# Designs tried in a protein design run: designed miniproteins, single chains. Part 21

Each design is a single chain, and the fold is of that chain. pLDDT is the mean over its residues in the fold that is shown.

## One batch from the design tools (miniprotein)

Design m739
Fold by ESMFold2-Fast:
Structure m739 (fold): chain A 116 residues (1-116)
Amino acid sequence: SKEKEYKELIEKYEKELEKDPNNAEAWAFLGEALYELKKYEEAIKYYEKALALDPNSSYAPTALLNLGKALYELKKYEEALEYYEKALELAKKEGRESLAKEAEKNLEEVKKKLEE
């Protein structure tokens, strides 16, 4: 059922993007659904598209964090570190305390991987 829910979300946002391909938020939600389905390379592509269209949106800190998480799952630890740092900086600037704490935790985890 959870996989079905994400597939339905993908179909919904793909239809929205057919009408407006510049809807950055829809690209971000597609990336999130693909991340949850463990399609990390596709998730990265759509998060990058969302951030390119609107780098200052309210979803940008979350998109940066999830982009870092997808890169981490692909074992691209140096790139994941960069995006976690960007997510942390933006989350702090926007007062998003919970997201900033998650980014700090993910930074600690990726730094441990880089020591291997």
Scores: mean pLDDT 86

Design m740
Fold by ESMFold2-Fast:
Structure m740 (fold): chain A 71 residues (1-71)
Amino acid sequence: SLEAEMEALGERAVEAAAAGDEEEMRRLLAELDRLAESVPAEEHSKAVARAVAYKLRVVGVRLSREWGLPA
């Protein structure tokens, strides 16, 4: 399903961020955005919200890694 595909891409992006693989992280987030934009209009807002939620998780992981924030 589209939801499962977005979840898989999002989780992989979070893993890439945790591993410090910035190139793979950006690639996966770009793919997640493309997938979100491809959904029917009635599901578009939910798909975009899901993509944004994963981006926020990626940012949190990156900042924790870069700035030594407590886990």
Scores: mean pLDDT 81

Design m741
Fold by ESMFold2-Fast:
Structure m741 (fold): chain A 70 residues (1-70)
Amino acid sequence: EKVEELAKRIREAGKEHPEYRDVLEQAAKALINLAAQGKDVETAAESAIRMAEQLHPEAGKLLREIYEEL
């Protein structure tokens, strides 16, 4: 599943970057919750990325790079 693959990669990035772990975990949960609410993967991903960017700009940038590599 696209959402599960993205969430997994976000969590893996959090292990590589402990300083962003909390923000990335929140983004992964937001992604899963939005998809569960019927949002398409692109809309859910963009919302999670913007949330991460607002909380920590570097974490948001990393999340956008992960999404673009899928």
Scores: mean pLDDT 81

Design m742
Fold by ESMFold2-Fast:
Structure m742 (fold): chain A 55 residues (1-55)
Amino acid sequence: ADPTLEQAVQATLDALRAHGVEVPEEEIRRKLEELVAQGKTNSQAAVAVVKEALD
């Protein structure tokens, strides 16, 4: 099952924190909402945001 937006936000923040990256929650939420609006699932959006931030 696809996680909720809140679960995707938390998972993204946890992943970035594990890599020493600090990003405001509001920025992560905005990016996830934008990707979901473009047709991605919450899981796909979270993966995309983590990859972009770590590149």
Scores: mean pLDDT 80

Design m743
Fold by ESMFold2-Fast:
Structure m743 (fold): chain A 97 residues (1-97)
Amino acid sequence: ALAYNNLGNVYAAQGKYDEAIKAYEKAIELDPTYLKAHINLVNVYVLQDKPDEAIKYLEKLKEEFPGLAEAYDVRIEQLKKPEYREQVKKEVRAEGE
């Protein structure tokens, strides 16, 4: 799982978001509990300006990791507002460096 997550990070840093998504999906297939890969997948959807895909995936994560549901609800509400999407994109870019 770690190797595919790292591959996804490299693709995301290069702006190759579709390739990054495939790498993170492979990391999740190998270890479905690897939360970092799930969060990185959400972040790539945000960077691609696909907030609906990011929201849909966060709602799925609330079912699989209910202990983190409050944090996911905050991110979902932020992604529903276009003004917060730019702030979120800046935040995820800073975390990726």
Scores: mean pLDDT 77

Design m744
Fold by ESMFold2-Fast:
Structure m744 (fold): chain A 70 residues (1-70)
Amino acid sequence: ALDAQIAQLEAAIKANPSADLYNDLAVLYSLQGKYSEAIAAATKAIALDPNNKTAIALLNSLTALLAILQ
């Protein structure tokens, strides 16, 4: 279940945060329709690795989607 995967990623992030773990968290939140939480996770990934292309692409796509949907 997505909730179990999110809980596992949150535990991993608490132990050792990384941009890749935050990117994975952003993807899982977006699959649940939790776009604000997904944006926050992608923003954390960029804070850890400002050149992370995946995180930058996720933030841009999620922000644009949220602006259209709301």
Scores: mean pLDDT 84

Design m745
Fold by ESMFold2-Fast:
Structure m745 (fold): chain A 80 residues (1-80)
Amino acid sequence: GPREELRKRILELLKRDDLTPEELAEELLEFAKELGLTPEEVLEIIEELLKDPSLSVEEKGRLREISYEIAKKAGLEPVL
């Protein structure tokens, strides 16, 4: 479903080293909009990924930066 498609897209984008956290946040918000997901639902999916033991420390660091940029753009609290 839409949440799983966004999760896959996040994991694909985390493998890229050529995009800033702000650019990644913009890309994810546009993709989420196409899927009918809210910024709040994007942050929930990121929170779930931050608890995933298969993600590296570096990937989790990037996810926190991306969550900050998403929260900033949407006027929401970032993921802890």
Scores: mean pLDDT 84

Design m746
Fold by ESMFold2-Fast:
Structure m746 (fold): chain A 78 residues (1-78)
Amino acid sequence: MLKNEKEKKAVELLAKAYEIFLSRPDDEEGIKLLKEAARNLFKDPEKAKQYLEQLLSIARERGDEETVKLLEEALKNL
């Protein structure tokens, strides 16, 4: 069960980012980090945040503005 509206929004934004990464099967590092962030989202939010920050760095390096926006909004809601 989601604990609050912020967690619900973060989950929704991460799901959208996951769809984008799944459309790029060559992005193994991004997919791995996203899975780790999702796995830790409710168990260890600070660890999830660290994985999302790594994903954000990768997305920025690749010029993926759509993913950058989704990850920044997810981080704001954690």
Scores: mean pLDDT 73

Design m747
Fold by ESMFold2-Fast:
Structure m747 (fold): chain A 102 residues (1-102)
Amino acid sequence: MKEEAVAHFREAARHALKAYQEAVKSGDLEAQKYALEATRHFAEAALAMENGDLEKAVEHGRRGIEAAQKAIEKSKSPDAIKYAREALEHARRGVELAEKAL
């Protein structure tokens, strides 16, 4: 389960970064800020999960989910929204697995 949770958080970070790149193209400054924030939190969640810090992985995963939801709300780019939603799906699965291991 640890490896699966790490993979989900890494995929969440990758998709959040793609959402950020698409938000940059569309000029949605707030969507850019939240997508980048989500990217950082999901990367930290993956690292925490690798290090066995389950509480920290859940905290960063949840913060990333909040940021990704705001990126979706603030974005006018269909591609940015798509990638943010994909990040959200992976992050939710990562948090579920991390919480189950707690």
Scores: mean pLDDT 90

Design m748
Fold by ESMFold2-Fast:
Structure m748 (fold): chain A 92 residues (1-92)
Amino acid sequence: MITDEELEEAIARIVLGTYLAVLRSKGLDEQAEKIRAEVTDSLAGLYLGAGQAAYLLGDKETAKRYFEKAIEVSKDNPEIRKKAEELLKKVE
C-alpha cells in the first residue's frame, strides 16, 4: 500500500518536473537550471525546489504549500529550512 507521504513525494517530483519544463518553455532556462541544481536528494530539497518553480510561474498557493512542507521536513537541514522560511514570507 502506498503511504500518503510516498504519494505526496511522488506528486512533488511530478510538480517540480512539470514546472521546470514550463519555465524552460517560457525561455527561463537559467532559472529552471538553478532550481534543478539546488535540489538535493533530500525530501526538504525536493519540496523547496517545487515551491520555487511554482512561485516563478505565479502559482502562489502551490508555492506556499511546498515551502511549508519543506520547513516541516527540514529538521536536519537548517540551510533548506532558512531558505524555505525566507521564501514563504515573500509569497505571503
Scores: mean pLDDT 79

Design m749
Fold by ESMFold2-Fast:
Structure m749 (fold): chain A 74 residues (1-74)
Amino acid sequence: KELLIEATNLDVAANLHYAAARIGDPDAVESLEAAIENYKRAIELYEKAGAPQSYIDELKKRLEEVEAELRRLR
């Protein structure tokens, strides 16, 4: 239960960081890096907690989108 709660909190935090970067935050690179870190950690915890594969796949797709955006800014 604890892992699922922590994973969910990290997922929400990552979504907020990604949203901030998408709306033109002047610290977009830092926001994207924070989102990537939180998504990676959330995926790890969801996998350990036995979360549905569809949920994990959605997060992995979102992580790829954030990583692509960060590469565009480098």
Scores: mean pLDDT 80

Design m750
Fold by ESMFold2-Fast:
Structure m750 (fold): chain A 60 residues (1-60)
Amino acid sequence: SRAIELGALVLAMKGGVSLERAKEILTKVMRGEISARQAAEELGVSRGTVSRAVRLAKML
């Protein structure tokens, strides 16, 4: 989905990680495999940034 790519891009830009890594972590959060807190720690971003990325990924 285009929406998950946008969410992953936000995480990649904020965390200084690759888009592929950001997409992997975002997908795990979306599937309930890890918490937003764990994703924030893994990517070095705030929990609010993860929450925004998840919200973007759930858009059309």
Scores: mean pLDDT 80

Design m751
Fold by ESMFold2-Fast:
Structure m751 (fold): chain A 95 residues (1-95)
Amino acid sequence: MLSKEEFEAEVYLALAEMLVATAENIIDRKEREGRKLTPEELADIERMVKLAKEYADKAVELAKGTENQERIEKMAEEIKKRADDVLKRARELAG
């Protein structure tokens, strides 16, 4: 049975996924166009990555002791790895 905490964990996980996917799409587009990120675009991506990690961590915290804990922890770890890769790519594309 889904508790309130499990439901909120799924919402935060979805928000984290959306933020990482948005940042990935921005970088993929700039790489495809052969263009560098502006300082403003880099700052936006860094903010999105930071928020995605915070939301992923909050999802894990809310999922503690629930039946979905292990699955949410795995998905959050994957989102955080994608966020780190996005940030690395963004910094390389800006410099």
Scores: mean pLDDT 87

Design m752
Fold by ESMFold2-Fast:
Structure m752 (fold): chain A 70 residues (1-70)
Amino acid sequence: MTLEVTLPGSLSVERVGRLAAALGKSAVALGYDKVVVTIRSPSEAAAEAAEAGLREAAPELEIEVRVEEP
């Protein structure tokens, strides 16, 4: 089962990473096996922070991170 979440582009890189980590842990706790995170920012740094946070917090999940041009 896949969890899809969109994060606002107004978040700092650090907040994106922290929120992604929290989302990953919540997804595992709720029985999800895949997380797709879309960031509404063209920031590669934000996308990398989200992926790193998810990988560290929930390495058992299949992870996909996308960026959207606003």
Scores: mean pLDDT 80

Design m753
Fold by ESMFold2-Fast:
Structure m753 (fold): chain A 70 residues (1-70)
Amino acid sequence: MAVPDHLKIGLLVREIVESPNLEEALKRVEEGAKKMGASEEQVKEAIERGLARRKELGIEDSDELAVLPP
């Protein structure tokens, strides 16, 4: 299924923000990216934006899990 690039990133960012913890956030991003055909670059951008947004909202995350995809 083709999804617009801005929507792909936005949907993945939302999954990160709405997840109860960082581990679930990364899992949901991986699953969502596969379903929508998001590129590695789009996933990386979404993770960066989503983690920044979680910090802005004061959501506590394990820093040890806050890594970018290889």
Scores: mean pLDDT 71

Design m754
Fold by ESMFold2-Fast:
Structure m754 (fold): chain A 58 residues (1-58)
Amino acid sequence: GEAEVREAARRAAEAVKAGDREAMREYSQLAVELAEEAGLGPDYADALIVREVIAAGA
C-alpha cells in the first residue's frame, strides 16, 4: 500500500544522502513496483523520492 511505497522512497532518499548508488536503484525500483501494485503509478513513487530527498536536506 501507500505506506510501503513511502518507506521504500525514504530508503531510496537515505541511499542518495549516503552516496550509495546500488541501494538507491534497489529502493527506487521497489518503490515504483509497490506504487504500480497499489494502482498509484510509477510517477507517484518518483515524486515521493524527490520529496523525501528534499525533506532530508539532500
Scores: mean pLDDT 80

Design m755
Fold by ESMFold2-Fast:
Structure m755 (fold): chain A 65 residues (1-65)
Amino acid sequence: MLTKDQIIKQLETNGNIYDPNDPNAREIYLHNGNLFELRGVRVRPVYISNIPKGTKFKIIEDKIP
């Protein structure tokens, strides 16, 4: 399982920007080592390899979508 710090490092290595204080940063939820996004009423898995380079992101722990 990946930790929050490992996920941030992988995304930054791929050219993405960790910015937890930006309200427009892409919200990625971390629960039990798995990554999710909220899209309206749907919970969707997130794959680090599919996040476009240059994406601003934040990781939200302990919040289940």
Scores: mean pLDDT 76

Design m756
Fold by ESMFold2-Fast:
Structure m756 (fold): chain A 70 residues (1-70)
Amino acid sequence: MPSMKEILEEKKKEAEQIIEDLYNGKISLEEAIKKLKEIYEELKKSKDPLMQEYAKILEDAIEKMEKALK
């Protein structure tokens, strides 16, 4: 059973890869937002404080990205 720290690090790696793909033009801003929202929802499903803290960080990033779309 992976530790909460290991799960969090895996989710951080997934989020970093999405952002890297966006910077490299591999995905659109809309696709990046959708993928990050999926990670956010998985983190929020956990009651672990560390996962909820990172979910808050992702929520802020997603909101900024959505504003940049306009």
Scores: mean pLDDT 80

Design m757
Fold by ESMFold2-Fast:
Structure m757 (fold): chain A 65 residues (1-65)
Amino acid sequence: GEVQERVAVHELVEDLGLPEEVARELVRMAKEGASEEELVRVLQSHGVPEEEARRAARGLLAAAK
């Protein structure tokens, strides 16, 4: 729900240093059925290392259930 989305946005901004707009886009992509690899590519394009990007992508996909 919206609470889980706000928590995910906050964690992406605080833990990974992403802009809020990018964090919101990642949450939207996960809800729209984006793959783990698509989320990882976006995260890496914003400077997130691959291992951290994969953890974040998996968390986003789990929250989007």
Scores: mean pLDDT 80

Design m758
Fold by ESMFold2-Fast:
Structure m758 (fold): chain A 75 residues (1-75)
Amino acid sequence: MKEEIIELLKKAIEALKKGDFQKAVRYLTEAIELARKAGRFDLAQKLSDVLRELLETKDYDRAIEQLKKIIEEVK
């Protein structure tokens, strides 16, 4: 589960770098769902906050930085 969540976050970052907003949102929502199923409530909340801010601001660079920090914390 931990490796699967990290994989999805890396895919979300790649999608954002390519400007693929729809794929990035999909990978983020899948990562949030996996975090919830794994009982990682704090991680699910952090990812939900990133997704919410991304939807409101469309600031891809900020979302990429936030996701990189989360990956480092969960490794």
Scores: mean pLDDT 85

Design m759
Fold by ESMFold2-Fast:
Structure m759 (fold): chain A 87 residues (1-87)
Amino acid sequence: MKFLEELSEREKELVKRAEEIIRRINELEEKNKEKLTPEIVQLLIKAKFLALVAKVNAYLGDLETAERDVKRAEELLKEAEEKLKAI
């Protein structure tokens, strides 16, 4: 399924980064099921939402919004990982 005829190198990079964030979130949820507090769950939901939005914006060519959303998703994921390590 394609939204654009082709993607620029930068668009492909941002999509790949967003997909990596989603994959890492899914892995954390699977490995840490018993440690998932409501606070950590909310951080992971927000990070996943931002990664999905970033992927869509990258496909639409809004690279500035996509990059900001990817960076914010990475920050939220890191915060969730740090909270999990503290449990």
Scores: mean pLDDT 81

Design m761
Fold by ESMFold2-Fast:
Structure m761 (fold): chain A 67 residues (1-67)
Amino acid sequence: KLEEAEKLKEEGEKLFKEGKYGEAVKKYFEAFMLYVEAKAPSEKIEEVEKKLEEAMKKAGQEHRISS
């Protein structure tokens, strides 16, 4: 459902702001999958994909933290 995807996106944004990049990646990935499954507009899918990529890059920079 789009509502669930939006909630997961918001949770990911909160985690990203808190510096919990790995958890943010998980939330953004789940949101991305739900948007794709729901055949959401390309704009929404692209928005979540960009957020996911940003969180993954930040998580990669934290490679010292094996979580």
Scores: mean pLDDT 76

Design m762
Fold by ESMFold2-Fast:
Structure m762 (fold): chain A 85 residues (1-85)
Amino acid sequence: SEAEREERLELILEELHRLSDPTAQGVKGAVDAELVRRHARAGRTAVVDLAKSVAFNLSPEEARELAERLGLPPEEQELLVEVAK
């Protein structure tokens, strides 16, 4: 349903904001808070595209951690791992 899609998007956005800690190392500091804010306004597809662009700069193991933290379905988790190294 649309309500379920909105709830899933909210959970993804909350996790991306948690991964925007500028003092953290690795995955916890991998996301730019301003990019999360801009992509959130553009909708779920833009948010997933942001996650893929972040994953591109991570190891495959870190990209899998990112995808799992975001609660993405298995098919989208594999897309994040695939765009990593």
Scores: mean pLDDT 76

Design m763
Fold by ESMFold2-Fast:
Structure m763 (fold): chain A 113 residues (1-113)
Amino acid sequence: SKEEVLKLLEEIEKLIEKIVELGLKYIKDPKLQEEIEKLYKEIKEKIKEAKEAVEKGDKEKALKLLREIEELIRKIAELVLEGVKDNPELQKEIREIYDEIMELIYKAEELVE
């Protein structure tokens, strides 16, 4: 259902925000902070576009945007995990959140198809 996909997108956005907040509290490198913030902005813009496509019933556009969001999430997770590599506990927490995000995005992709 459209309502279920929209709810999944909202949860994905909240979990991405958690990864970004955890990363930016620990990471003090200004260049890495800027790269993370830039990717986070791109992800938020794509999630907004995906929500609009879902509401309009544009399945092809919604699925394309979900795949683009998936790739951007992989990129931001890689940057954050690199930035916290010296903190194993934080790295584990971020990986667990990332795994949850990926499960939600795969479910959203299945429901849109």
Scores: mean pLDDT 90

Design m764
Fold by ESMFold2-Fast:
Structure m764 (fold): chain A 56 residues (1-56)
Amino acid sequence: MELAELYREMAESAEEKGLEKSAEFWREIAEMAEKGEPLEKILEKLDEMQKRAEAE
């Protein structure tokens, strides 16, 4: 549950910055953590977002 709270905070931070797609991504990751999804699946989503960020 602590990881889900962290990801929720990341989503709020992204919304505050006007990063709508990033906020949506973090909300999805938070929901996956709340559901107890495997760490592997959560890391896959995080990797996808990180690769997107590298393309700045």
Scores: mean pLDDT 73

Design m765
Fold by ESMFold2-Fast:
Structure m765 (fold): chain A 73 residues (1-73)
Amino acid sequence: SRTEVLAESEISMYILKGIVYARLGDYDGAIEAYRKAIELARKYREAGLLSEERADELIREAEEALKEVEKRK
């Protein structure tokens, strides 16, 4: 439970970092942050540190944000 919350918090921090970079017009920084969030969500899902459902939700959120940033490049 606590480990899952910490894993989610770390992934969410990278998603937030991506949002901040995108808002500043740093699309390359945003892309790297979103990719890191996706990487961590997959890693923590494989390690059993995140439920499949929550990991998949976070991956979808980051992938949608990544797609929007790629569209603006």
Scores: mean pLDDT 86

Design m766
Fold by ESMFold2-Fast:
Structure m766 (fold): chain A 99 residues (1-99)
Amino acid sequence: MMEELEREVQIALGLMYVGIGNIAYSQGKYEEAAEMYKKAAELLRGLDPKLEAEALTNAAEALFKLGKYEEAKKLAEEALKLDPENEKAKALLEKIKKA
């Protein structure tokens, strides 16, 4: 259906922003990576909770690298509400508690 096609296009765009964020992160461009991952999470919102949680977790990890611990914690907690089994988000929250 037309609605499902629009949904698939939006998911594809979200995954594209995850890819751009991964490239920025690998280059140490954590501000750019966080921005791209946040855009990915917005595009994935309500469409795929596991992919949305992954994008939020990746954004939180980039923010952690920037020393933005409060914002990183908020996004990691939001990711766990969407995907309670997200090991990366759980590990990141433990690292934030120690920072």
Scores: mean pLDDT 87

Design m767
Fold by ESMFold2-Fast:
Structure m767 (fold): chain A 67 residues (1-67)
Amino acid sequence: EADELLAKGEAAYKAGKYEEAIKYYEQAIALDPANARALAYLGAAYFKLGKDEEAEEYFRKAAAALG
């Protein structure tokens, strides 16, 4: 379930394991491509890694998914 993948991603993110968090969020998006939470968390994780371009792209997708 996407919510369980988000929870695992959040646990990894809180532990500072941003690359691991991204893998869980990517799996959540594979199940639901319009999951605004997963898209926003992907953006946050990329931002923490200094990948500003990827972070901006995912934040934009998250905003679009919310309407």
Scores: mean pLDDT 82

Design m768
Fold by ESMFold2-Fast:
Structure m768 (fold): chain A 77 residues (1-77)
Amino acid sequence: SKVEEEAKKLLELLKEKPKAPDDVTFQDIRDAMKLISALQKNGGPVLTYLEALGLVPHISTDGDLLDEIAKKYVELS
């Protein structure tokens, strides 16, 4: 499923620790905050703001899908 694929991608990205983009948009900031909230809500790792900014260009940040991705990530961890 797309959720499982994105959750596995998130697992690998958290090991890789990609760098935050040099040009940060307001959308990137909102998406980073959504990711931090989704992971924290579902028992995932506590991300720094900079860690989240590095992740958001690489994953889906649709709100409902992101919550399901976070849940699946925690199951796989």
Scores: mean pLDDT 81

Design m769
Fold by ESMFold2-Fast:
Structure m769 (fold): chain A 86 residues (1-86)
Amino acid sequence: MEEEFEREVKLALGEIYLAIGKLDEQRGNYKGAGISYLKAGDLFEEAGDYELAAQSYENAATAFRKSGDVEGAELAQKKAEEARKK
């Protein structure tokens, strides 16, 4: 099924972006980590996994705060709260 395949691809890509975000955090690249976690959250949300999406957005918000990106942190926090309502 095309729809099921698309969902599986989005979940796999989300996991890849989570791994990239964790690597960026380990290297001190908090801005890069925030961007990667945000992409992971978007992919998990599109796949219907709102719990993984919320966790990814929360990680993005924390990373953006550590990088000094207040706007990015606020956006990610809002996305996490919206995902938690699903």
Scores: mean pLDDT 86

Design m770
Fold by ESMFold2-Fast:
Structure m770 (fold): chain A 67 residues (1-67)
Amino acid sequence: MLEIEILAGVALIAAAVLKLAAEKEGNKELAEKAQELADRVVEALERRDEEKVEELREEILKLIKES
């Protein structure tokens, strides 16, 4: 039952860390993208769209790997 909440929580933490790192580096574009992805995770969680939460989590992790 809590699986989608845990996945969304992990995605939101990853997005928050990415945003903080981007802000520290002065990369406003990446910080804005991280916030946009976090907002989309919250929306997907509210709709209980597990597939979308997983897709967004993968997108956030990809951005972290490419940074």
Scores: mean pLDDT 82

Design m771
Fold by ESMFold2-Fast:
Structure m771 (fold): chain A 57 residues (1-57)
Amino acid sequence: RAAEIRRLLEEAAERASKLPPGGEVVLERVIGDDRVVATARRREDGSVEVEADVEPL
């Protein structure tokens, strides 16, 4: 479970790192009994912010 969530966050961050500043990626997957939404944003300074929301099904 934790490893799958981590990989989803890594995938979102990787995609966001390839976008222009201000770009956003939202990935949603069902992992086990949880719905996981990973949001990654590329900031103006070139850094990437990643957030995960986990909702039990």
Scores: mean pLDDT 78

Design m772
Fold by ESMFold2-Fast:
Structure m772 (fold): chain A 108 residues (1-108)
Amino acid sequence: SVEEELRELEELLEEIERLLKEGKIKEALELMQELAERLAGLVERVRPLLSPEEAAELARKLRELHRLVTEARFALEEGKEEKAKELLERALEVAREILERLREVVAK
């Protein structure tokens, strides 16, 4: 169900936050990539429930999430671990906003 997927994504978000606090930046990036893909898939699944404005906002947030994750990957590849951590923390905030919005849409 969509509700089950939302719960699993919330758990994944919490695990990413824990990994970032533990300094496991590479592992956090790998899980963040999974979270981003699953969030994009869930947005597509609920698209018929979205107003045009809600669809545009979620598309914008998904693009921002993808950009932050891509920048974090490049930062890690360059050995800039602190920069990668900052980018992933920002990505986590955007992912939280997407999840909150999806929860609101499903509650309609």
Scores: mean pLDDT 89

Design m773
Fold by ESMFold2-Fast:
Structure m773 (fold): chain A 78 residues (1-78)
Amino acid sequence: SEVAERILALADALPGSFEVDVDTLARILGVSREEVLEALRELAKRNYPGLTFDIRDGKPVLRKLGGPPVTLEELRAA
């Protein structure tokens, strides 16, 4: 899906590690929470290296592993 490809593009634009909840990711991308959840299910099935979809503190989150931590400010600027 286009939203899944945009998530991959965002992850590729940032060389470091990050964790972002679905609601924040939806705001960054300018799409609905439901569209992000569908895209994350698609990405989870693809088993993309270094990207994981998980639940942390009861919230669905996207995690990118490896490299230095990326700040929320840097994530928004990408």
Scores: mean pLDDT 76

Design m774
Fold by ESMFold2-Fast:
Structure m774 (fold): chain A 68 residues (1-68)
Amino acid sequence: SMREEIEELAEKAREAIEKGDFETFEKLMKELEDLGVRALTLGDEETAAYAAEVLRELKKEYEEAKKK
């Protein structure tokens, strides 16, 4: 399901943050954004909202990591 794909991408994004691999993190964030757009296109507002929430959480974690 798209929800499971969102969860998988989020896990990979957190691993990228832990490794300091911010290039991979940015790529994964783009993939997650694209998945959210696809959910909206299909009329799956719940999955799109979930993707947006996950993106918000990951962006916060990323900003905290970038502060060194």
Scores: mean pLDDT 85

